# Designed miniproteins, single chains, continued (5), part 84

Each design is a single chain, and the fold is of that chain. pLDDT is the mean over its residues in the fold that is shown.

## One batch from the design tools (miniprotein)

Design m18912
Fold by ESMFold2-Fast:
Structure m18912 (fold): chain A 90 residues (1-90)
Amino acid sequence: GLEELEERLRELEERIAELERRLEEALAKGDREEALRLARERLRLLDERIELLKELLKIAPPEEIPRIIGRLLREIGLRLDLEARIKELE
């Protein structure tokens, strides 16, 4: 239901933030292999979150739709940025 999707989104938000921090640390240390691994893992979680947001849109009340769409657009932007960073690390 709605509450379960929101809880899963919260858990993904926390894990994505942790991976972003670890990615920046790996880049600062010049560890390109670890940075690439972390970037790919973060990309996977962003994809999972985008899918959950799409599911949330199907059951959300009309008044919440603009907020969820705004969040979805931000996530797509983050995914595109991360894809570019991965290509630079390869």
Scores: mean pLDDT 84

Design m18913
Fold by ESMFold2-Fast:
Structure m18913 (fold): chain A 98 residues (1-98)
Amino acid sequence: MISEERKKRIREIIASSKSFDEAVLKQLVAELPEDIQKLGERLGLSPMGMALVAAALADDIDAALTLYSQLDEEQRNRALALIGALGKVDIVKALLES
C-alpha cells in the first residue's frame, strides 16, 4: 500500500498529462515503491503494465481503465494479479467488468 502523498503525486502526474507517452509512463513507474518496481520487473510487466499498477494504487479508476484497454491479455493478467495482491480488489473488479 502506498502513502497518501505518493498517491497524490501519481494523480497529479496523470492529471497534468494529455496522453500516456513514454515520459509519463516512466514518471508513474518512478513513483512506485522500489519493492513493487522490482516485483513488476520479475513478473515481466511492461512500462504500461507498471503504470496501470501505479494508477490502481492511486485509486485513479479512469486512468486505470485507459491503461488496461491498451494492454494485451498476458500483460492484463500479470497486472491484475499484482494489483489484487496489493489489496486493490475494487479496482481489479472494475477492470474485469470493463
Scores: mean pLDDT 85

Design m18914
Fold by ESMFold2-Fast:
Structure m18914 (fold): chain A 85 residues (1-85)
Amino acid sequence: DDEIKEVVQEAIRIIERILEDAPEELKPELQESIETLRSSTDIKEVIEAIRRAIEVVKKNKELAEKYSEEILLLEEAVKYLEKKL
């Protein structure tokens, strides 16, 4: 499904952007989410990877505030993908 692929690619781009500004302690978890999104063919694994990225970002108040719109886009991506289960 080309639309699912586009949603996943957009989620990767968003997480990569956040990763550039993320504190070093949060980078490994965000990198793991990106790797899962790039390699997984399981939509449930993809959803959980996006959810983990959101939770990691929300642990840092300054990062969460700066990327509040990006977090909403990731949450919308999760809702969209859940409808495909």
Scores: mean pLDDT 88

Design m18915
Fold by ESMFold2-Fast:
Structure m18915 (fold): chain A 85 residues (1-85)
Amino acid sequence: IEKALETLEKVVALLRTSDDPRLQQIAAGLEGLRETLRKNKENKSVVKQDIENAVGLVEEAARLLGHDPEIVEAREELKRILEEL
């Protein structure tokens, strides 16, 4: 879960450097999921759902950024974390 929080923080930081309002909206969504993950670390069902939602948002960001390698790697890392849950 620590790794998921770190990955989300990196993605949010990257998206926040963009002037694209769609990427700003995705960043806000990821910030919300990061906060609920932080508060619900002990609840496996909530953690799984929040990471699944985060994967969806990161996939949308990857599409908008033309599959930027950094965003793609973050998506794959979140998927690996989800598989371990």
Scores: mean pLDDT 80

Design m18916
Fold by ESMFold2-Fast:
Structure m18916 (fold): chain A 76 residues (1-76)
Amino acid sequence: TDARRERSEKAGKAMIKAMNNKSDSEKTYEYLLEAVRHGLSEQSLRDMLQVVKDYETPEEVQSFEEAVERVLEEVR
C-alpha cells in the first residue's frame, strides 16, 4: 500500500465528484486506471480526451484532462 498514491487517488475522485457526478466519475477514473494497467494504450486515453474537448465545456475538459493525467502518472 502506497499512502501517497492513495491520497492522490482520493483527491482526484473527490474533485471529479464535485464537478460531474459521483458514481460515473468514480467508475470512469477506475475504469481508465485499470484499462491502462491491463494494456489500453495512452493514445486511446488521448483520443477520449479529444472527444471531450470537441463536445464539452472548457471546465469539463479540464476535469477530464486532470483525470487522464492522473491515470497516466499512476501507471508510469
Scores: mean pLDDT 65

Design m18917
Fold by ESMFold2-Fast:
Structure m18917 (fold): chain A 95 residues (1-95)
Amino acid sequence: SKILKVSELSDKVLETNINVLKSLPPESAYLLAHGAVRAYPDSDVAWFYLGLAYEQFENYKKAVEAYEKALKLDPDSQRIRDKLKEAKAKIGEKP
């Protein structure tokens, strides 16, 4: 079955899903996002959520890798581009 791309999701639906992931403990967010990628490896939405889960662990290198995969699957998504740029800016930043 075809899952909708990030560029095809309404802003309200996508923001709701992002807020749900952010409300979860980082490990739970990771398990859900990783499960989605495993079930739907060609879904940019699944890879996008995995990137968001890695950001919750401040693992920006893996977040970049996940967002780059998402962007290859949906190259027209400005939201994926924005998240990729944000995550790249955080690589090597000391807390």
Scores: mean pLDDT 79

Design m18918
Fold by ESMFold2-Fast:
Structure m18918 (fold): chain A 71 residues (1-71)
Amino acid sequence: MFEMTLEEKKRFIESVFRALLVAGVDAAGVENAEKYLLSIIDDPELQEYIRKVAEEAKARAAGRRATVPTL
């Protein structure tokens, strides 16, 4: 049986968060997915990668990160 490489696991993590964003889930939905993945993955490198991808996905799901300019 084929065992997933670290790169394949990272791609899987990316695809999960990409699918959530395409489905239009909010930042809370992305946060729940992050918590779930962190609960089942015990590799520190993958945990760090999950946090990074989830943070980017939460930012996108929140719609805007920029304050309206005061100009």
Scores: mean pLDDT 73

Design m18919
Fold by ESMFold2-Fast:
Structure m18919 (fold): chain A 59 residues (1-59)
Amino acid sequence: SMVEEIAEAAGISKAQASAIARGMESGDDSPAVRLLLEGKITAEQANIATKKYRELAAK
């Protein structure tokens, strides 16, 4: 599943990956930014998660 692949690639939880994926589906990366600002993920993890979503969404 997309959420599991994002979670594994970025080293984040499935809940965090799910939030990022749902945001990205609506054209909004703010869930990733929010997790970063709350200190729950690193900038590197946010970048990897959003990049992995784009790769999976590209078919």
Scores: mean pLDDT 83

Design m18920
Fold by ESMFold2-Fast:
Structure m18920 (fold): chain A 55 residues (1-55)
Amino acid sequence: SMNSLKVIEKSREDAKRMRELSKEYEKKGDKQSALLFDLISGSSETLAEIIEKRS
């Protein structure tokens, strides 16, 4: 459905943004925040995959 496509697109955009934040915090030496943002990025990618497979 069109709603599924929009959610997939947004989830992939969110994943990319969170991964970029992870890299920024890694550069600042904040490994805990970097790991957290990387995990959030992975969760957003997983959501996109689940919706894509369901659609």
Scores: mean pLDDT 84

Design m18921
Fold by ESMFold2-Fast:
Structure m18921 (fold): chain A 59 residues (1-59)
Amino acid sequence: LQARIDEAQARVRAKGEETGVVYASLPTPATADGELASAAVIDAYEAALLAVIDEEAAK
C-alpha cells in the first residue's frame, strides 16, 4: 500500500507543478471520511487531491 500512496502523491505533485498549485496547501493523505488506507481509499484520496488542485488552479 505504501508504494500506491507514494505513486498517488507523486501524481498529485506532478499535477500541482503543471498547474502552479503549491502542494503544501493540499489536504493530508486521507479521504474526507478518514477511512483507513486500502487500495480503494488510496484511489479516492488521489482523485480528491487532483480535484482540490484543479479547484486551487481555478482561483
Scores: mean pLDDT 62

Design m18922
Fold by ESMFold2-Fast:
Structure m18922 (fold): chain A 68 residues (1-68)
Amino acid sequence: MVTLEDVETMVASGEVAFAKGDYATAVRAYELVIGLLEAERETLSPELAELLRRAKANLARAKQALAA
């Protein structure tokens, strides 16, 4: 089972990659988080649900940056 700490670490890794301009790595990190959390969406804690929303928003930004 994926823990809150594991998901926070994955999101943080994606944010670090984005800050370094490594948008492809950021996209992969956010897509992984979204896939894991969407599989469990019916049982997500409020904290995990917020991270899912954050990952989706960050993915959109990373894809926009990668396409530019």
Scores: mean pLDDT 80

Design m18923
Fold by ESMFold2-Fast:
Parts: structure tokens; sequence; C-alpha cells
Structure m18923 (fold): chain A 72 residues (1-72)
């Protein structure tokens, strides 16, 4: 969906900005997820986008679980 693509793009920008700094990467991804929630995107849409970003950019399972826990 367009919303999933939009959300995936937001998460991709956070990954690019965080680079190899694990702490910065997690902080930027948390902010990205919070911004997507503030935009009114559904849990299902954010989760789908997060899974796409994790597959594409090799996000750790620990980071993915931490981010999923933020979504109401």
Amino acid sequence: SREVRHAAGVLEMAVKEGGEDEELLLELLKKAVQNLIAQGLSRETILAALRRAAERYGLSEEHVRALESLIP
C-alpha cells in the first residue's frame, strides 16, 4: 500500500542517517516510529513497513522487537 511504502521510506532514512552507530540507529528508528504513530498510521501498517526495512537493511531482531514494543 502507499502508506506502507511511505512508512518504509521514513524508516529507510533513519537507517541511512544512523549508519554504523548502533545507538544512534536505534534512537533515530524510535523517533521515526513515533512520528509514524503521530501521523495516525495503523499498527499493522507500521509493522509491515518495519518488517520490509528489517529485511532490506538487516536490522537486528533486538532492534525490531524494541521498535515493535513502541507501537500501541
Scores: mean pLDDT 84

Design m18924
Fold by ESMFold2-Fast:
Structure m18924 (fold): chain A 99 residues (1-99)
Amino acid sequence: MKEQVEKVKELLDKAIEAFKNGDKETAESYAYLAAQGIFGLEEQARRARKEGKDPETVKAAEEAVKYFNDAMEELKKISPEAYELFVEAVKKAREDYKS
């Protein structure tokens, strides 16, 4: 679980860095992958809650979701263009995750 949380944070940070460097295609790809990771962690936490197991799994997923949401709120303030790109990547990732 911790490795999955760290990977999501890494992907999100890489997405932001790519956008700052003018690489919108790479930024969108990393944002999409980070969102897919978040959805996987949320599903693992949902299963853990339902079974009354693995409080560490629930906590780790909540940490990753908070990190992602905090980063998105910061992006919205700093770069509305990056925020819109990331929102669209998240939307696509959500649609693809449960199609």
Scores: mean pLDDT 82

Design m18925
Fold by ESMFold2-Fast:
Structure m18925 (fold): chain A 111 residues (1-111)
Amino acid sequence: AAEAARAALERAVRDFAPAREMARAALEATLAAGAGYGVFHEEDGARAAASGEYGGVATGVGIRFTREGVSELAVIRRDLETGEEAEEEVTLPADRAGEPLEVPELVPAPA
């Protein structure tokens, strides 16, 4: 799961210039602050994300994969002093979003 999340985020930033311009610096800074990759299951699909707190800001960088094959990359920043949030988002082309993550229904139950 974490490796799939890493591959999806790195591919989006590598292969799609709007994603790279929006997210690469935030992703690199978040990972440098000790954040790891994770997969979060949602009713409408899965999210591959990295999140951390650095420089007085909580930063999340993630791709949402839907069952319809739509992928969206978002950078969310929350100021830890004021609680103010800012979000930037781009829709990823289906053929450039990378391999879709497993939807929640397709994830095997623990044996």
Scores: mean pLDDT 69

Design m18926
Fold by ESMFold2-Fast:
Structure m18926 (fold): chain A 65 residues (1-65)
Amino acid sequence: SLVDEFLERLRTELRLPEESVAEIRETLETFAKDLPKEEQEEFLETLLRQARAGLEAGRAARAAR
């Protein structure tokens, strides 16, 4: 499924902990299941971009401390 592919990208590309991936799975299955496939793809791609940006911002904030 698109959700499973997205979660695997979070694990492999962003190296998120399994606990975080499990929480995200629950959230995405609640919101994404009822979306048309095209909207689901756009939604998940947007979330992946935001997750990357959030991790970079987090690293910058920690480096500044």
Scores: mean pLDDT 72

Design m18927
Fold by ESMFold2-Fast:
Structure m18927 (fold): chain A 68 residues (1-68)
Amino acid sequence: MSVEEIKKEFIELLEEMVKEGIISEEQAKHLLDSLEQALAAAKTEEEARRVAMHWLRLVKHEKKLAES
């Protein structure tokens, strides 16, 4: 999976969480900005992909906890 594909899934997940009232639009923007900063700090495409996957997993876990 490319960094762009992971980022797209991350954005879609944030949009869903905002729609469901789990987080605000401002919180979603902050999370996306945090991912973008982490990606900017990555030295290689492979490192960026690992970082993006880590953030995606964290947000997926938070959504599951909020739904439970």
Scores: mean pLDDT 82

Design m18928
Fold by ESMFold2-Fast:
Structure m18928 (fold): chain A 72 residues (1-72)
Amino acid sequence: TLTGTVVRIVETTERESVVEVEVDGQRYLFLVDRSTAERLRPGDRVRVTVSGLGRSENGLVVPRASSVEILG
């Protein structure tokens, strides 16, 4: 489980999005379910739980988020 700040949404497909999150000065890309990603905005504080690696519909291989919780 990682806590960070949403920087941007990198790509969006029909089923999923790739989201960039800053954690302790480092930037990470996560594969996130489309419905979850639609609730995210740049600047949101989030807690990300990683379930393994995923491949996006556009071929990008990144950690898959099993959950993303928006913190106040």
Scores: mean pLDDT 78

Design m18929
Fold by ESMFold2-Fast:
Structure m18929 (fold): chain A 65 residues (1-65)
Amino acid sequence: SMEEIRKEVEELYKTESLDELHKKLVQTARQVKADPDNERLLTLNKLLSEAVARKMREELARLKG
């Protein structure tokens, strides 16, 4: 379900580094390219993209602190 995908990405955000989230995003983007009508993969790719952006903002805030 879409709720399960959202929970999965939130767990990855909490447990994985920025580099690992970015690797997951790249892998999922490749899967989307192979199966562009897969709504589940499209949602996963979007949420991972948002998680990567959020993690980058967190690291930038730490560097300014």
Scores: mean pLDDT 85

Design m18930
Fold by ESMFold2-Fast:
Structure m18930 (fold): chain A 78 residues (1-78)
Amino acid sequence: SFEEAYQRLLELLERFREALRQGRIDEAVELLREMEQIINSLPVEQAKQFLEVLLPELRAIVESMPPELLEALVERTE
């Protein structure tokens, strides 16, 4: 259900934040891929609603990261 997918995405977002805080880049990349798969499985309107909440949070995380961690994350996701 949407509620189950939404709760799973919130759990993955918190795990992603923690992985980045600890410099676990490979885990962070896998968590991003899992979130992407869940979002891609949602109806477009529900995906949009979640992204409106998720994107500002991801932006805040990225802006607070050391440049070295950001470079590693970008390299692994390209």
Scores: mean pLDDT 78

Design m18931
Fold by ESMFold2-Fast:
Structure m18931 (fold): chain A 87 residues (1-87)
Amino acid sequence: SERLKELEEIRKKIYEAIEKKDFETANRLLFEFAQLVVEISKTLPPEVQARLQLLLSEAYIAFMDKDYEKLKETLDRILEVVREAEA
C-alpha cells in the first residue's frame, strides 16, 4: 500500500527527530502520522478503527509524558495493525 509506505516513512522520520532531540519536528511529524492513520482507518472495519484510535491516544500521551520509548513501541504497533488489516 502506498499509504502504508508513507506511514512507515513518517514513523522513521519521527524516530530520527527524537534521536536528534528535535522535538518540534517530532511533534509536527506525529500530527501528520495521526492524520494519515485516521484517513487510512476510514477504509478499515469499525473494530480496527477503534483499536487505531486507542493506540493514537496512547502515542499522544507517551509523547506528552516524554516517554519516547513507549511512543516508538506504540507507533510500531499502529503500523502492525494497519499492515495486518491491509494484507
Scores: mean pLDDT 88

Design m18932
Fold by ESMFold2-Fast:
Structure m18932 (fold): chain A 91 residues (1-91)
Amino acid sequence: SAAAKAKAEAQARVNQLMDRSAELASKAAAYYRQLGDEARAREVARRLASGVEQANTALQQGDYEKALAIAEEMLRWTEAELRAAQAALEA
């Protein structure tokens, strides 16, 4: 019961972080496209896809600590990428 609850909460948290990262990455890529930087927009999408695959693989293997760490790192870089894209758009 407690173990099942902890697993469900970890999976929900990883999914929430992945969803938020995808939202931020999509917005950053859209800003890079407005700047004509298609290569950087594609790189952001590729990094997100790779991170999602790695997090899902960790979840399938039952490695919730690894999945959470990957998802938290995805959130950190997508937040930084969005800030960089916004700054470039406003320059």
Scores: mean pLDDT 89

Design m18933
Fold by ESMFold2-Fast:
Structure m18933 (fold): chain A 117 residues (1-117)
Amino acid sequence: SLEELMEEWLARVRSLSEEEIRKRLDKDIKAGVENASKWGEEVAKQSEETMTKIAEKLLETVARGKAAASLSPEERLKLAIAAVHVLNADSTDSKEIAKAVGIILLLIGEELDRELA
């Protein structure tokens, strides 16, 4: 389940300090931007089909989960780091990518709902 996946990923990042999390996030974001720049226009034409498949798996992942709205801000940040790390890995596993995106969107969605409330 998504909840079990979130608990598994949370366990992986629990040992990280806030400073380590911030440094890792900055590095992962920078790597993501550099990778996007390298494959930007060429892959944009081919990526539409890939993005559609990722979106389908993302919707499946979100639909399975009853997202843990009870997570602390620190736990949410740690899960976001784990998800971003998967997205920046040299992984072609669309299921793991979709799960990572699903977790990020659930975390962002809860934060957006708080800002709008």
Scores: mean pLDDT 52

Design m18934
Fold by ESMFold2-Fast:
Structure m18934 (fold): chain A 66 residues (1-66)
Amino acid sequence: SKQDVIDSAKIFMDSVIQLSPASEKEKLQKLSKKLERISKTSSVDKLREEMLAVARQYQALLKQQE
């Protein structure tokens, strides 16, 4: 359901923010607020697109830390 996608997105974003460097937390918090807005006003497909963008950013951060 749409709600399951929203709940999963929140859990994912909270985890990413917690695990990210302090320098990236503000950017990721802004993105989390954007995703919350999208979840209220936009389609599930738009939410998926934005989640994919976050996943790509997080993968880049992990590569820098390893």
Scores: mean pLDDT 72

Design m18935
Fold by ESMFold2-Fast:
Structure m18935 (fold): chain A 81 residues (1-81)
Amino acid sequence: GKEVEEKIQEFGDEVSKYDKEIGEKIKEAALEKYKASLTSKDEYREKSKRLGEEISKAITEGGVSSEKMEELTAKIVAAEE
C-alpha cells in the first residue's frame, strides 16, 4: 500500500538528484504500475521487475550511480513482498 508509494517517491527523488527528467519519468511509470496492482497483483510484480531492469540498463549507459540505483530499485521490488 502506502509503503510502496513512499519507496517509489524516494527512488524518484534520489534519481532526480542526478537527472530530474529521468527521475520524474521513473516516478510516473512506477506509480502507474503500482495503481495497476490494485486490480492485478501479478502484473504489478512483473512490471516492477521490468522497470528495475530498465532503470539498471539506463544507469549503466547514462553514468548515474549504478550502486545507488540498484539499491533503490531493490527497495521497490521488495516492497511488493
Scores: mean pLDDT 60

Design m18936
Fold by ESMFold2-Fast:
Parts: C-alpha cells; sequence; structure tokens
Structure m18936 (fold): chain A 70 residues (1-70)
C-alpha cells in the first residue's frame, strides 16, 4: 500500500511526504490550466498527460482514504 502510494505520488511529481488529497488535486488543477492555455499539438500532448495523471490520482486518492480509515 505505502510503496504503491509512493510510486504514484512520484509519477504525479509530488514527494511522498507531501502526498495529500489536496496536493494531488492542486497538481491536477495545474495540469488542467496548462492544457487550457495551450493550442494545437501542444494542447493534445498536455491533455494526454492530464488524462494519465487523473487515472494515477484516482488510485492514489483511494489509497490515501484507506490509510485515513485506520
Amino acid sequence: MEEELKRLAEELGIPYEEATEEAINERLEKLRQTAASLTGVARLVAEHELAEAEEIAKRAKELLRKLKEQ
């Protein structure tokens, strides 16, 4: 659980010790803003990165919630 969460946080560019649901949401918001500010091929690349980050974030949040239930 903890090792998986550390890996997912690193993939999102968040240090494990700072890996909170709030930090994950802030990272996703930054990626959304970046994608919205770009056009053409650069936007498509940023949207792809955002989609991958959203899937990683979903799993990371599930693990964080399970840790909070203890």
Scores: mean pLDDT 79

Design m18937
Fold by ESMFold2-Fast:
Structure m18937 (fold): chain A 69 residues (1-69)
Amino acid sequence: SEKLLENTREMMRGAAEGLTLISEWVHKNYGGGDPEKVGKKVRENMESGAESIFESIQKKKEEIEKELK
């Protein structure tokens, strides 16, 4: 589970970085807003998503462990 959490975080981090770059590029060329703030919000939302995924996996693991007892 710890290794799974770490792998999930790395995958989500890579996705968040990609989305941040896309968001910054879009706002730099098409938006009137601060692209750094937009990129930061995207990253924070992706990081929050990773925690949600971990919690779901942890809950499923606990259910399986209870059934095996």
Scores: mean pLDDT 68

Design m18938
Fold by ESMFold2-Fast:
Structure m18938 (fold): chain A 72 residues (1-72)
Amino acid sequence: SSLELLLERLREQQEVAREVAASLVVIGALINHELGTLTLEELERALELSKDIRTEGGRKLAEEVREIYEKL
């Protein structure tokens, strides 16, 4: 039915939105690291959210955040 198709599209868009939000948090943490303003709390939040990133580019950014944490 058309309703089932619309609900599926909604779920797909919600997943995309969550991945985009996670990627932005990770990028924000990396920017703050470059600026010398990154807090431990922001770093931990970025690491937590990085687990939900499925894009290849986003996973590479998540790896950068993990490397920063491991060097503390």
Scores: mean pLDDT 82

Design m18939
Fold by ESMFold2-Fast:
Structure m18939 (fold): chain A 81 residues (1-81)
Amino acid sequence: LSPEQVARALALVRETLARMERETDIERQEHLMVETLLRLAELGVPDELVAQIGELLAEALRTGDWAGALARIEALLREAS
């Protein structure tokens, strides 16, 4: 991934996690997650990384550990650059 792709992906993930944390409707949280994964793919994030980010977002939704998910996703995207 280029530094620009990493920066855009990180900005998108931060926005999504903040929105999911504020959202009270589970169906809307799930929709935000799916939209984010599609947008990451459109930004050129490889399918394997999109899948891994999807797993981390799903775990955050289950556990409520939004900060932990962000830290793990940031590390994953930086290692891919």
Scores: mean pLDDT 84

Design m18940
Fold by ESMFold2-Fast:
Structure m18940 (fold): chain A 64 residues (1-64)
Amino acid sequence: MKDYILELAKELKSLGLSEDEALLGAVTRYAYLHRDFDLLSEIGKLLREGASPKEVAEEGLKKL
């Protein structure tokens, strides 16, 4: 699980995203592929409340 997310994050980083943005993108993509809409809703809420991409990605990883 975590290894797959880290591989996705590496691919996103190669496309020009920062490490924190790439990790958040990888976590979000993984949640979507597994239909974890509760996690996707939580990610959206944290971002609206002003949490950093790093904080949101770390919280997402705890719930996976």
Scores: mean pLDDT 78

Design m18941
Fold by ESMFold2-Fast:
Order: C-alpha cells, then sequence, then structure tokens
Structure m18941 (fold): chain A 84 residues (1-84)
C-alpha cells in the first residue's frame, strides 16, 4: 500500500511537470494520468496505477518528440523567413 502511494505520487508529480511542457491535447493525457494515479492512491488499485504509469510514459515520449519537431519547424521557419 505505502509503495503504491509513493509510485502514485511520483506519477502525479511527473505528469504535472510534463503538462507544463506539452501541447494542449497532450496535457489532457497528462491530466488523465494524474486522475488515474489519484484514484489508485485512494483505492489501492494496482491496475489504475499501471495505467497512469503508461500514460505518463506516453506523455514523456510525446514531449520529447514534440520538442524535437518544434525545434526543426522553428529552424526551417527562420531559414524561410530570412531567405532574402
Amino acid sequence: MEELKKEAEEIIEKSKKLKEKVDEETQKIAEKAIELAKKAKETGDEELLLRGKALTSAVEMSEELDEGVREVDEAVRRVVERNE
């Protein structure tokens, strides 16, 4: 029980930090992860904890990919705009 609560708190904290860095659509997935982790913490449901963990991992992967895409898009945009 205590270990599950600790993992749930880690998911909540990590998802909150990721939420600040991702697109609005991905923020909703992070919010879902937080919701599942909170319910797991309250009910002791290990399946909800695993689901929350999976969603948090998906958000983290999405953030890395989105950041990379944005860097490329921004660089391309600057090249196009300065091509005079």
Scores: mean pLDDT 74

Design m18942
Fold by ESMFold2-Fast:
Structure m18942 (fold): chain A 70 residues (1-70)
Amino acid sequence: SSVESILSLPEPAQVAFYAEGLVGLETEPDAPESRKEKTREILEELEKRMPESLVKKARELAAQKIEELK
């Protein structure tokens, strides 16, 4: 599964993936709703299984990237 693949990556790569998912959901208006829903599902599963510290880092990284796009 996508979640298992991501959780097998080094910590920086897990952080980057989660952050990119959050950025995509916020900033890609042309993406199909079905793709956005699938991304939300993956991120929810990752949040439950990743260390809280990594999820926090990913959210901070995503927030910075989103601000840069405004």
Scores: mean pLDDT 82

Design m18943
Fold by ESMFold2-Fast:
Structure m18943 (fold): chain A 84 residues (1-84)
Amino acid sequence: MFEVSPEVKDMIAAVARAAHRVGASAEALARAFFGVAQVFGEYAGADEDAIEALAETLREAALAAGVSEEDAERAAELFRERLA
């Protein structure tokens, strides 16, 4: 399994908290996380295991920020589709 770095996890958590505060949709949350992945380059066009690890980190961060389970799962799914 691939391990997402602590800096990326912290950045994802900060984005999830900010998105939740402004009432962002699951689609907007997925787009924001895609932007984070693009900044680190190595996740864009990464293998399936790396994409899945990042998507799971996104889902967990969204849940921790107070996003609903349904919206967190939807954002993770949209993120996976965007990188596929």
Scores: mean pLDDT 73

Design m18944
Fold by ESMFold2-Fast:
Structure m18944 (fold): chain A 70 residues (1-70)
Amino acid sequence: MEEAEKALEEYRKLVEEALKQKVSDEEFHHIRTRAMVRLNELSQTLDPETQAKLQQELAKLSKEAIEKRK
């Protein structure tokens, strides 16, 4: 739980910083990919209910990031 929450917070901060710096699509893709890999590894150790909530929060953050890059 704690590690998954930290990973989400790290992803959120990286996305916010990337938006401020107007990073390239390639760099943004790398940030997203790294977060997905880490969260997927962590989700394997979580119960199904917590895993589902984690995936839902990640999806929300990803959608917000895409909208802000418009």
Scores: mean pLDDT 70

Design m18945
Fold by ESMFold2-Fast:
Structure m18945 (fold): chain A 68 residues (1-68)
Amino acid sequence: SKIDELYKKGVEKIKAGDYEGLAKVIKELKELNTPEAKFRADELESMALMKAWVEGAKEEDVKVILSG
């Protein structure tokens, strides 16, 4: 599905540390306006924040990037 394709793309952006690219994926998921897409967008955000936490980056800076 489109949601699965976007989720996979988002995971790859997180692995690459590409938070600006991730923000675009999250925006596309939210624009689908379904509970499943929102859930996947929330999962990607949580994964990005966890990665930032583990790497010693500021979570608030990542949140700003992801919110657009």
Scores: mean pLDDT 83

Design m18946
Fold by ESMFold2-Fast:
Structure m18946 (fold): chain A 76 residues (1-76)
Amino acid sequence: MAEEALRRLEELKERVLELAARVAAGDLSAVEELIAAAAELGRAVAEVLEVGSEEQRRRALELAREATAAIEAAVA
């Protein structure tokens, strides 16, 4: 369960970073996909926090932080 959610988180983080870079470059068509990917990332984080080990929870929060920083940089 947590391992699957954590793998999904890593994939979603990469997607968020890619979409955030596109938005930062002026590709506004990526905004809806970025919002959707960020929401999916949040759900995966919540799942890891519910059933994950301390180490898995720390990793999930690190991935969430990286994704959030990319989004903030894109919309600043």
Scores: mean pLDDT 83

Design m18947
Fold by ESMFold2-Fast:
Structure m18947 (fold): chain A 94 residues (1-94)
Amino acid sequence: SEEEELLRELAKEKDEEKVFDGLLLQQLAEWLKKKAEETGDWEKANEEGKRLHEAFLKGREEFYKTAKELGMSEEELEEMERKAREIVEKARAL
């Protein structure tokens, strides 16, 4: 899967913060996919995904700001960060 391919590529990085940032992006992509499945609006989800990717390239602060503007709560962001850190530990074990 695309997720497995990305995780394998991230596992090659020795920089844990780069792995963490990539995993945050993947978890947010999954959140947008769920939102699209619930609303049926895949075009909007694709547009929001592009906006998040552009924000990600500008840095973590812009990424978080954009995620909140798209309706993600502070609590959802904190849970996403926690899950990303857990996956970093698993990626280090690969």
Scores: mean pLDDT 75

